Designed miniproteins, single chains, continued (3). Designs and how they scored, part 1

Every score and structure here is a prediction.

Each design is a single chain, and the fold is of that chain. pLDDT is the mean over its residues in the fold that is shown.

## One batch from the design tools (miniprotein)

Design m8001
Fold by ESMFold2-Fast:
Structure m8001 (fold): chain A 72 residues (1-72)
Amino acid sequence: GAMADAEAEALVKKGRQAFIDGNYEEAAKLFEEAIKRYPDSPYRNEAIALLAVAYLELGDTEKAAEYYRQAS
């Protein structure tokens, strides 16, 4: 629904800002929250792709690869 979509969008926007600021752990947490709380949102695939990039920046190449496969 529109309210859930707006909440998912807000989490992804906060995660993107954390990522820009170099706060990759916070970014990953926000993207994971968007995916877990709003699995049916139109932002889910974007959040998964961004989570993969956040884990890559954290050096967790195994988790990055897992989320890249999910985003495909």
Scores: mean pLDDT 87

Design m8002
Fold by ESMFold2-Fast:
Structure m8002 (fold): chain A 95 residues (1-95)
Amino acid sequence: MDISGAVAAIEEAWKQPPGGTARGTMTGNDGKAIAVEVTKLDEERLEVRGTVAAGGSVAAGVAAARKAIEEAGFEVEEITVDLAAQSFTIRARRR
């Protein structure tokens, strides 16, 4: 698992005004790439959207994203999974 690109994207988006976005990549425990897009929703909340590479596990992607969010100083509030799109969306708040 390599979450450094996702942590960097979270930090970059958080420095922006609400509506600001940043992109990064991470690797799940299954070795598959996950593309992430982070959006700052307001002064307390952000959204991480992840897309898992073909053959990757969405569950592994979610686990990696959760770890990145927690490492960046945020708490997960909501997780939505779209298995057909191999994607997920996580909403998180600071602390």
Scores: mean pLDDT 87

Design m8003
Fold by ESMFold2-Fast:
Structure m8003 (fold): chain A 74 residues (1-74)
Amino acid sequence: KKEIHEKLLEKIGRILALIGEIFDLERELEKLKKLPDTEEVRKKIKELEEKIKELEEKIKELLKEIEELSKELS
């Protein structure tokens, strides 16, 4: 049980870190959306949106791993 709890805490910690990165990227995205609508701004917005998408996918994978580990604890 202890090892499974440690694995769960590790994965939860990684998810929290990724959520923090997404929050920071969302804040940058909000700042960019307030700038004039230029090609350069649109490219930066698209770049940030792609990064957020990648982080969301990593979170989904970690959530699946947590779900599997949680079944062992129930």
Scores: mean pLDDT 82

Design m8004
Fold by ESMFold2-Fast:
Structure m8004 (fold): chain A 56 residues (1-56)
Amino acid sequence: MSAEQEAEALRARLDPEMQARLDEVLARLRAHPGATEEALRAAIRAVAAEAEAARA
């Protein structure tokens, strides 16, 4: 699955506030000179991990 598809799949599972956070993180990454799909996937997974850690 591409980074964009992974982002959409994650957004569907998140609350609106976390969806906005994910969108913000992705926008910041895309503004970065070295942005890659791998970096985007890492950021998506980091947001997912933060949501998980908040429940732990």
Scores: mean pLDDT 75

Design m8005
Fold by ESMFold2-Fast:
Structure m8005 (fold): chain A 74 residues (1-74)
Amino acid sequence: MSRFEQRSRALGEIMRIASEEYKRAKEEGWSMEELEERIRRRVEEYLAREFPGDEELRAAGLTATESLIRMLRE
């Protein structure tokens, strides 16, 4: 798999995780803080599982996650 394909796959999954947790937050009445914590936890678990030791991809994934969280707060 190319580096571009790995990054594209990771970003797509991060967006899916954020969307899924956001829907659950609305249904369960979670605080924004709780939603943010759950998104960050799931993203970290995903990156550690699928791309172990990939420091660059982890940094990029966390940056994308924080951008998605900012959009959810607006």
Scores: mean pLDDT 82

Design m8006
Fold by ESMFold2-Fast:
Structure m8006 (fold): chain A 73 residues (1-73)
Amino acid sequence: SSMEAEVRAVIARARALLAGITEPSRDVADALAAMAISLAVEITVGPEAMRPAVQAELDRVLAALAEVEAALA
């Protein structure tokens, strides 16, 4: 379905963002925060069958955001 394709695209963008992190920066933290919002929206309005995959990716993004914020403190 188009909704499942949209969710897969968001997950792919999140994975690409995480794989691309080289150095902690405010820009990286802002990008991770924006990605977390996008994934949280997909959990709320996306197809139920995709929720576990989206939640797992959100957990990874939030963990990376916490690590980056700690490095910038």
Scores: mean pLDDT 88

Design m8007
Fold by ESMFold2-Fast:
Structure m8007 (fold): chain A 69 residues (1-69)
Amino acid sequence: SAEELKERAVEEIVKLAEDYLAGKITADEANARIKAIVDELRAKLSEEEVKEVLKEAQEKVAKLYLEKK
């Protein structure tokens, strides 16, 4: 479903941010993978739904940054 796709995309983006902060991947690799996820979402979902996913992912990534300091 669209809901499952959105939840999975948020989880994958947050995991990429965690891997980047842990030094497991480069910024270029993280950005390329996030772009691929966003492109897939845009093919399957409305622009408003894509913005919702990105907002939720951004909020969770911001929390990771605050936990780092």
Scores: mean pLDDT 82

Design m8008
Fold by ESMFold2-Fast:
Structure m8008 (fold): chain A 75 residues (1-75)
Amino acid sequence: SDEEIEAIFAALDRDGDGVISEEELAVFMTSPEAALLEALGIANSSEALRAFMAAADIDGDGVIDRAEFRALLRR
């Protein structure tokens, strides 16, 4: 749902710059909110998160903005 996507994005965007980095994803895996990734169909593992980043990061800059994140998860 939108609420889950926004909650995950907010948790991942630790420096508040409006984008998600691979390092922020790795830190999120240690948080209580990591279970929300499973609700979105993403396995709670480094391999699954790397695949997710590769699918979402079409710019190749190593970050995902909010719009790209929501588009990938909402289908």
Scores: mean pLDDT 65

Design m8009
Fold by ESMFold2-Fast:
Structure m8009 (fold): chain A 70 residues (1-70)
Amino acid sequence: SEEEIIEDELKRAKEILKKEFPNISEEDLEKILEKVREMVLASLKGDDEKAEKYLEETLKLIEELKKKEE
């Protein structure tokens, strides 16, 4: 189902984020995962423009997180 695909992708994203950023806060993790969820949902509905927007927002949050680890 669509929900199962979203949950599986979020689980993978969470594992990757925790591996790359071991000290990530729950707040930052949740913010990124919310954007990933919207991206996957838009992609499944064929809304390429919306999926691209949420991908860009996800990448921006990851870049901000990398800058904090200076």
Scores: mean pLDDT 83

Design m8010
Fold by ESMFold2-Fast:
Structure m8010 (fold): chain A 84 residues (1-84)
Amino acid sequence: SLLEALRRAREEAERGAALFADNPAAQAALRAAAEVLRRGLERLEEARRAGASEEELEAIVRETTAEVRALLEAAAEAIAAALA
């Protein structure tokens, strides 16, 4: 389900933040990704309770995924910079 996929992604972002404790920029970006996923899960659950259409639910997932992607890219850049 969409809820399970977002919940799993949030758990993975939280684990990633713990793994990169020695890289503050990467950790901050991963924590921000986990927070975006938490808000996205709340929005999706509330929209489902309100009887939102499949299209509206897909829009919430797309918006959440786009924000998370940008933060994961920022985390990857911070990790790459630390290796340079």
Scores: mean pLDDT 86

Design m8011
Fold by ESMFold2-Fast:
Structure m8011 (fold): chain A 61 residues (1-61)
Amino acid sequence: SAAREKLIQLANKAALAAMNGDKETAEKYIKEIEKLGKEHPELEEMAKAAIEAVKRLLKES
C-alpha cells in the first residue's frame, strides 16, 4: 500500500539522520512515522518497531 511504502521511506530517512548525528531531523521523522501508524492501524506494529530501531541508533551515536 501507499501508506506502507511511505512508512518504509520515513524509517530510512530517520535512520540516515540518526546515523549522521542529526537528532532534530531524526525526531521529526519519528513523529511522522508515529502519526502514520495511528492513521493506519494495520501498520501500528511496524511503525513502533521502526521508531524503536531509530531511537537505538540515536542512543549509540
Scores: mean pLDDT 85

Design m8012
Fold by ESMFold2-Fast:
Structure m8012 (fold): chain A 56 residues (1-56)
Amino acid sequence: MSAEEAAERALELAKALGGVTGENVDKALTRLVTSGEVDGAVAQEAGAILKEKGLM
């Protein structure tokens, strides 16, 4: 999974958690790493993309 795909997946999961907030996006990235869906290094890069877009 690319960092951009991981960022998009985190936004999708954040919506399911109640909305696209910085807290829900951070929780979504953590869940993706702990479930093994996303590697920690890829999640770090996805987090950087989301911060640059003002979504985290």
Scores: mean pLDDT 82

Design m8013
Fold by ESMFold2-Fast:
Structure m8013 (fold): chain A 63 residues (1-63)
Amino acid sequence: MSIEEMSELSKKLLEQSPLDRRVGAYALMGASQAQIATLLGLSRGTVSRRLRKLQEKGILPRR
């Protein structure tokens, strides 16, 4: 596992897909999974998957 790549991914949040960037931005502001789903018109399952991937990549703070 490359810690440097994970750190770069955190700084590259703006270069992520528009959807992942919006999910990440709302999560960083403290929005819940349900709030993000409502705001972006996504299923809660889609938001949950993206939030977990972003947390695993170190882009979002871990639990």
Scores: mean pLDDT 69

Design m8014
Fold by ESMFold2-Fast:
Parts: C-alpha cells; structure tokens; sequence
Structure m8014 (fold): chain A 83 residues (1-83)
C-alpha cells in the first residue's frame, strides 16, 4: 500500500510537469460530484502553479460558493490576488 497521501501525489505530479493528469483527475471528480470543494481547490492550485492566475481565481471562487468558510480556498485566493 502507498503511504503517499493525495497531497504528496499532487506535489509529485506538479514537480514532474504532469499537471494534465491532475487537471483530468479533478475535472472528472467535479463531473461525478459538482459539490466536491476539494477538487475545485486542487484545480485552482494546479492553475496557480502554471501561472494561470485567472483560472486559479475562478476555481477558488467556485470552491467558496460551495463552502464559504473553507480556509484553504480563502488563503489560496488571497495569495493569488496579491500577485
């Protein structure tokens, strides 16, 4: 069994330039559950890492529409807006 959590796998795939695998994964997660707050946050984090700030903002705002108190989405959105 893999001791790697979803965060470790996420970071590894981004470092390897395999961001399309993450985009496909989280887009599919949203198709299965449109209220999957974590999938929107993860897509925002991928786009932020790619320098696609407008898309990062879009996905963090979608996460906050579903869960307005989500600390990770709030902190990530604030970080992007400071760029």
Amino acid sequence: SSELDSNSLFDKLLEEGKEQILIDRYQNAIKLDPNNVQAYIRLGEVYYKLGKLDKAIEYYEKALKIDPNNERAKKNLEKVKKE
Scores: mean pLDDT 81

Design m8015
Fold by ESMFold2-Fast:
Structure m8015 (fold): chain A 65 residues (1-65)
Amino acid sequence: MIDLEMAAGLIHMIGSVLGIDVEVEVKDGKLVVTIHNASEEDAEEFEKLARKAAENLGVELEIHR
């Protein structure tokens, strides 16, 4: 139901709030997120928040480091 571009914007905002560098792309009906600059702890926190947001929005999420 939600626009994937809006979902991508929300995920990118989560990264910005945590102060980490993330790239978010919409590919093949899912969100692909790449984490470029983060500590292990920050990356884990981001993944938890991003997955929770994706679940609530009903979108598929793929995360790379």
Scores: mean pLDDT 80

Design m8016
Fold by ESMFold2-Fast:
Structure m8016 (fold): chain A 74 residues (1-74)
Amino acid sequence: IVSITRGALKAAERGPELSQETLTIALEMELQEAKKAGAPEEILKLLERAVEAARAGDYESAVRYAREALEKAE
């Protein structure tokens, strides 16, 4: 779970370099891996918020939510 949430944060931090579609797909993939790994509901909700922010083009919020998910996983 820690490696998955770290991956999500790395993707979100690269947001300005990536297309909105690419970032959204990357975060959606991390969310799916977290679900398969049985991550706690609070971590899943934070990753879902990060995906939603990415879809809206809000890179700052996507980074914030991904970072918070990593902190909860650690």
Scores: mean pLDDT 76

Design m8017
Fold by ESMFold2-Fast:
Structure m8017 (fold): chain A 93 residues (1-93)
Amino acid sequence: GLEEKLKELERELKEREEKIDREVIEKLAEKLGISRETAEKLLNMDAAAFRDYLRNVQGWDDDQIFDAELILGVLELERAVDRLVLRREARRA
């Protein structure tokens, strides 16, 4: 029925959103030269925790942290746009 089709679409949406998140994790890991596990952890941190982790755990200087915050900001904007596009496409289908 229609509800069954809606649940299937929600599942596909979730899988595609998870792919977007994975792609952001991979791009962050590549651009910062860190592991995927570390990148995933950083993406779940707020701005203050992200900065603190890079400084105190990774030993990065202020310039490296600034570059990392800029990269993260760009990737978060890209992820937000991709998710909005995906949801817009799902509404049209």
Scores: mean pLDDT 78

Design m8018
Fold by ESMFold2-Fast:
Structure m8018 (fold): chain A 74 residues (1-74)
Amino acid sequence: MEELQKLIEEAKRLIEETARKLVEAGYDPLDAVSLAAAEAYRKYMPKVKTPEQREELLRAILATANRVLEELDA
């Protein structure tokens, strides 16, 4: 559980930082967030072992992507 929470926090941070950098570089918010979420999925999903952990990480990635998109586009 503790390691999963650490991976979730790292994934959330990666999405926030990557999306911000992409928007600053001229990407639109939807593309920036989509690319950031895909990168987090690719980097962190192989590090989780159980279906339950994969589902929790995926939900965290999607929730963070949604929140960041709302902050940039709403």
Scores: mean pLDDT 84

Design m8019
Fold by ESMFold2-Fast:
Formats: sequence, C-alpha cells, structure tokens
Structure m8019 (fold): chain A 70 residues (1-70)
Amino acid sequence: GQEKIDEAEKEAEKVIEEAKKRSKQEALQLMFDALQRLMMLAGTLPDEYGKKAAEVIKKVVEEYRKIKEE
C-alpha cells in the first residue's frame, strides 16, 4: 500500500544520491536497476497508488537521462 510507495520513493532518492557519487557507468547501472524494481512495484499496486509510483519512476528516469546526457 502507501508504505511500499513511500519506501520506494526513499530508495529512489537514495539511488539518485549514490549515483551522483559514482562513475557514469556505475551510476547508469544503479539507476536502471532501481527503475526495474520500481516498474515491478507499480505493476503490483492498485490504481490509486499507481499514480504515485509513476511519479517516483519519472523522477528516476529524469535523473538517469541527465547522467546519460553528460
């Protein structure tokens, strides 16, 4: 439920922070792994929570793109 999304959001923020301290290749892999986990989580949640999960996924995707474009 909501707790799983809140945990996923905190994990996504942690992954983004760790990615900023890693090499580009390591950062991209870390972010990609986090995206895969978030997409799996979103697929298991009721629609009422899916929108919040999509927001977390979007945040990680935007950071992934920033790292990749550098």
Scores: mean pLDDT 76

Design m8020
Fold by ESMFold2-Fast:
Structure m8020 (fold): chain A 62 residues (1-62)
Amino acid sequence: SSALFEEALRLAQEGAEAERAGDLETAIRLYEQARKLFLSLGDEARAAELEAKVAELRERLA
């Protein structure tokens, strides 16, 4: 659905803003929400990109 796709993009954009601001915990949460929505939409490529980014940020936070 277009509405869910727009929501996923918005969450990913908010995650990127949080990441640029150095708020890695917020960025991880927002990216995970976006990833789940992209998966539900069948967008495996975007979901995989967000999964990789979350993994990288979790390592930086540890």
Scores: mean pLDDT 89

Design m8021
Fold by ESMFold2-Fast:
Structure m8021 (fold): chain A 56 residues (1-56)
Amino acid sequence: SAAAEKIEQLRKQIEEAERQLAELLADPSMTDEEKKAAEEQLKKLKAKAEELIKQI
């Protein structure tokens, strides 16, 4: 129950981060540094969610 609730919250955070990253990547004014930082943040969120799912 509690683990499922945390996974759902992480999933929503990942979806939001993916949406923000897509918007950043579509913006030609964004720097490579900003794009890489956003990609790294999303990768960390996905890794955290996968780890939590495996613990169930």
Scores: mean pLDDT 76

Design m8022
Fold by ESMFold2-Fast:
Structure m8022 (fold): chain A 62 residues (1-62)
Amino acid sequence: SPELERLEEELREVEARIAELERQIAAETDPEKRLELEVELGLLRMRASVLKKEIENLKKKE
C-alpha cells in the first residue's frame, strides 16, 4: 500500500540518521556534547520503534 511504502521509506531515513549519530557519538570526546547526541539518538530510536509497529500492523491487515 502507499502508506506502507511511505512508512518503510521513513524508517530507512530514520535508521540512516541513527547510524550517523552513533558514529558521531563514538567520535565525540566531550562528555556533555556526547550526552546531547545520545538524547537525540534516543528520540530517533523511539521514532523508529513507532514506525516498526505501524509497519507491522499494516502488514497484518493486508
Scores: mean pLDDT 86

Design m8023
Fold by ESMFold2-Fast:
Structure m8023 (fold): chain A 61 residues (1-61)
Amino acid sequence: SHLEKGKEYFAQGKYEEAREEFIKEEEENPRSNPEAEALLAETYRKLNKPDEYFEWNLKFA
């Protein structure tokens, strides 16, 4: 799944690739996994782009 791929990239420090996989997970399974949401938020934080997560979250609210 995209969630598992994202977690692998996150563990490797590949935050841009992890972000893409977590976004795909949320697009395919919206509101289904709080773990994916939390990891996406942390990924944006690691990229020094927490505001982008806030903008993304508003689209799903």
Scores: mean pLDDT 73

Design m8024
Fold by ESMFold2-Fast:
Structure m8024 (fold): chain A 69 residues (1-69)
Amino acid sequence: MQPSDEELLNLAIVSSLSERLGIEVDTSDPVAALKELEEKGRTDPELRKKIEEVTKESRRALDEARRWL
């Protein structure tokens, strides 16, 4: 299920970034929150790097779960 997996991935990314960066984000709209963070990351290479790292980790965990099924 694309929407469910994509929403779960985006929620995990946004929640992890919120905790690691100490910033408040709206986890009920993870797509919008992630987009805002990525746009800020365009001029902040460290933020961009953390977004990539968290995205990679969350994606790998989700892909592992899907692959085992």
Scores: mean pLDDT 70

Design m8025
Fold by ESMFold2-Fast:
Structure m8025 (fold): chain A 92 residues (1-92)
Amino acid sequence: MRLSKREMMRRLVIQEAALTILLLSYSLAKTDEEKKKIKEKLKKVVEEAKRVLAEAEELAKEYGLTPLERAEIEALKALIKEAEEKIKELEA
């Protein structure tokens, strides 16, 4: 069975919260060991967030988007981009 719009929105919000918490934790980390641990978690959450985003965009094609759903998709895209840029800087 397909995910409902409500379940998909719930998944988007969970991924946004996870990325926001990890990005904030990274900014507050004081040691290289803490930063390394957060970076590895951030990579895993980015992969999952991209998967959830792709599923949400497919549902959006079928049902259309409300302003709230559109805002949540754009917020998740922005957080994924910020997280990927930080990961690149850390691995360069």
Scores: mean pLDDT 78

Design m8026
Fold by ESMFold2-Fast:
Structure m8026 (fold): chain A 61 residues (1-61)
Amino acid sequence: MEEIKKRIKELIEKAKNSTDPVEQTKLVSEALNLAKEAYLKGEITQEEYDEIVKEITKVMS
């Protein structure tokens, strides 16, 4: 659970630091897919998943 949350955070941080829109989109997509899989496996809560989606949306906006 904690390791998955750390990986998701790292992907979001890399996306924030990316100057390439294509790379940013790829990193965001990877983070979102990882978060969805973690939620479906019960590794994160619904609230944690919603916060990750919100943070990803904030990066893209």
Scores: mean pLDDT 80

Design m8027
Fold by ESMFold2-Fast:
Structure m8027 (fold): chain A 70 residues (1-70)
Amino acid sequence: MEEIYEKILKAARLIGEVLGLSEEEAEKIAKEATEEAEKAIKEGKTTEEEVLENLEKQLELAEKMLEAAK
């Protein structure tokens, strides 16, 4: 749970840099996304491992998007 939130928050902050979002807006997005992920895990639609792997790929994409925005 905590690890999922940390990775989502990192991705939201990186994407937020590109979109001009504030820290508060990035945190709100991360919390909402974490709640959706937790719900999907609880309902058996996905696993924590799958969510973490997907987040790692999202972080790589967000970093590339930020680099492209320079």
Scores: mean pLDDT 75

Design m8028
Fold by ESMFold2-Fast:
Structure m8028 (fold): chain A 57 residues (1-57)
Amino acid sequence: NEELERLARETGVSVENLRKVLALKDDVVLRAAAHELSKTSGMSVEEALARLRRLSE
């Protein structure tokens, strides 16, 4: 999944860790992950959450 690989590169988080978050299919976990990605990448929480939601679909 190219979008997953791009998000991993932009945030410095491994593809495996992102897949674990997405596999849970839990909105609370996605929101928590979006906050962490925002802290590490400088991307907004809203953008991180939107990208995670697109990948979970």
Scores: mean pLDDT 79

Design m8029
Fold by ESMFold2-Fast:
Structure m8029 (fold): chain A 88 residues (1-88)
Amino acid sequence: MKARLEAVITYKEPVSEEDVERLRELASGAPGARIEVEGNKVRLTAEGDEATVEELRDKLFELSKDPRVEFLSLHLYRDGKLVGSALL
């Protein structure tokens, strides 16, 4: 089963290189993870097997505890269909 995670992390301030490095570290277990920066927002997209993508989703939930993060949007897809959505 192929899974895809789309995350949008909205920071209270413009995204720093340290924020991007942290996201790359969190996504290190997900091959082919893509990170795009747009002002104070980061879009992270990862595809892989279900277990790998769900582990990344759980790690990204930890960002909701970061005082620099204003909003976290997570969308999980399985076999091309949206199966989970979280706004934190």
Scores: mean pLDDT 79

Design m8030
Fold by ESMFold2-Fast:
Structure m8030 (fold): chain A 55 residues (1-55)
Amino acid sequence: SPEERLKELLRELYEALRNGDFKKAQEIEQEITDLISAFKVGPEEIAALLAEVRG
């Protein structure tokens, strides 16, 4: 599902940022942006997924 893929991408983005891999982070951010745009994921859904990814 789009939500599962977004959650996966958010985990990968967090790890890339934590490791200082800003090139990978930029690539993942673009994929997240494209996914959100394609499936019209709302800000409340994004906030919920971020909370789950961060614990």
Scores: mean pLDDT 79

Design m8031
Fold by ESMFold2-Fast:
Structure m8031 (fold): chain A 86 residues (1-86)
Amino acid sequence: SMREEAEKYKKLGDEYFEKGKYEEAKEYYEKALSLLSPDDPRVPEIKANIYKAELKIAEEKGASVETIVGLELRVIGAELDAELAS
């Protein structure tokens, strides 16, 4: 099913994130998200993981303080949404 395929991509994203390959992790998380309905209870967790990957990418590229702070706030919001969904 598309939901099983989404779970597979989410796990691949997690593996790449653990390896410090944040751009690849983000691509797999986005693939997982594309296979799910917006109201799927998995969506908040995957969005949190995407924002966490974006934060790591921005940090590695030496983004501005304003960009880093904005991404940190997005991560906090998404992590809270994921906790409330679980």
Scores: mean pLDDT 86

Design m8032
Fold by ESMFold2-Fast:
Formats: structure tokens, C-alpha cells, sequence
Structure m8032 (fold): chain A 92 residues (1-92)
């Protein structure tokens, strides 16, 4: 349940960001991070890290103002994940 809720929160954050709803996107990212932290506390550390990595990709796309990339991330496009990872690396 927690992992599924975190994945849903990440998708909702990307979709809200793509629509320019920045406050809603931030709230969904905060929820995803809290759920990932709970998974880590339960000993599900690898699942928590993967969810946190995906949340960071959405955050990088939001900080770059890349609404089209956020829409592709919400759709589960693996090419969008690779592009967002490059944005995250470039930001430092």
C-alpha cells in the first residue's frame, strides 16, 4: 500500500506540474517523500530509494520549468526519466 501510494503521489505531482499547478505538485512530492521515508523505517530501503529517485526527477523537471517533460514523466515515459536525470545532474 505505501509504495503504491508513493508512486501515485509522484505521478500526481508530475501531472500537476505539467498543468502549472505548482502548489499542488509540491504537496504531492511532499506526500511521496513522507511515504518513502515510512518505507525505509519498515526496512524497505531499496524501494524507498527508488521512489525518492523518481521524486527527484519530477523535482528537477519542475525546477527547470519543463512542463512537457513533466507530462511525459506522468505518462511513465522512460526517455523522460533519462532526460530528467540529466537535468538533476546538471543542477548540482
Amino acid sequence: MLAEKAEEAIRKAAAAGAAGRDVEAAAHLDEAIELAQRLAEEGRVEEALRLLERALLVQAAREAGRRELLARLAAGDPAAEAEAARLHAAAG
Scores: mean pLDDT 84

Design m8033
Fold by ESMFold2-Fast:
Structure m8033 (fold): chain A 62 residues (1-62)
Amino acid sequence: RVAEALRRHGPMTPEELAKLLGVSRSTVTRELQRLVNRGEIVAEEVVDPKTGKKVTVYRLAP
């Protein structure tokens, strides 16, 4: 589910994934952690243009 959303929409934050999938952020975070541990996705820090702060997005592994 999470990996499918990332494949269709590109890099997303846990908040964006939770809203898209209609589940809690804790549910998304558990799935993201499992997928990272399996090497299927990677976490990447990007700068949020609205705040200028680093935020973590997740994307499919190359």
Scores: mean pLDDT 77

Design m8035
Fold by ESMFold2-Fast:
Structure m8035 (fold): chain A 67 residues (1-67)
Amino acid sequence: MVDLEKVAEEAIKLAKESGDEDFYEETKKLVERALKLAKTGDEFSEAMAEVALSVALVTSRRLVKLS
């Protein structure tokens, strides 16, 4: 199981490092929503939260590398 809070922190950090302020704000909103889903205790919601956080992390990593 992935540590969702750690993934969330890394995604936000990398989004900030990208220099894209709009992307940073949208990433914070996505992360907040995903962490709320994870807290519902529903297995499907937790899986959706993992997918959303993984997408945010991968996108943030790619944008930092392209900058």
Scores: mean pLDDT 76

Design m8036
Fold by ESMFold2-Fast:
Structure m8036 (fold): chain A 59 residues (1-59)
Amino acid sequence: GLSPQELGELALEQAEKDIKEGNYRGAIGSARLASLAGADPEKVSEVLEKAEKVQKELE
């Protein structure tokens, strides 16, 4: 299976892709998974802030 590091990196890549595709809910979920897998907290925070800000503007 994937190591925690590999899972975290893939989850961050998925979150960025989800933001690009307008799937902000998916992006938030993927960013949270990356955080749980031990990904860089700064990168996780940037993705979460970007996703939440755009999601709020759509509401």
Scores: mean pLDDT 79

Design m8037
Fold by ESMFold2-Fast:
Structure m8037 (fold): chain A 76 residues (1-76)
Amino acid sequence: SEAEKRAREYAEKALEALKKGDVEKAKEYVEKAIEFARQELRRSVPLLVGLTEALEALKKGDVESAKKSLEAALRA
């Protein structure tokens, strides 16, 4: 779906922001990705779970866990 495609694009942008050390920008991108993933909840459940875990990690400042959760979400 278009919404799932947009969710994945924002998740990839979040991962790139984390590689550049921009945690605040990464949080913005993960929040946008979650918004799009929720539009197609029935088909995007694994993606939504990984994105939610990544956002929780970023709120705690755990960049490494956030990266792992984003990579897992993008593989789903």
Scores: mean pLDDT 83

Design m8038
Fold by ESMFold2-Fast:
Structure m8038 (fold): chain A 61 residues (1-61)
Amino acid sequence: EEQLEVDIWATFAIIIATLIEKYGENPEEARKLRDEAVTASEAGDLDKVKEILEQARKLGK
């Protein structure tokens, strides 16, 4: 149940970070956020995944 929610949020964070890496101005920071999202997903840390998603969204703006 909780792991499914983490996986969903992590997937969004990874997608957004990948798009910013490919089309944005900060590809190195986007790559770091993607790696952090994968790590947080593996740890089942929902709060961390949500934090990374917000950082990725802010970076893509």
Scores: mean pLDDT 75

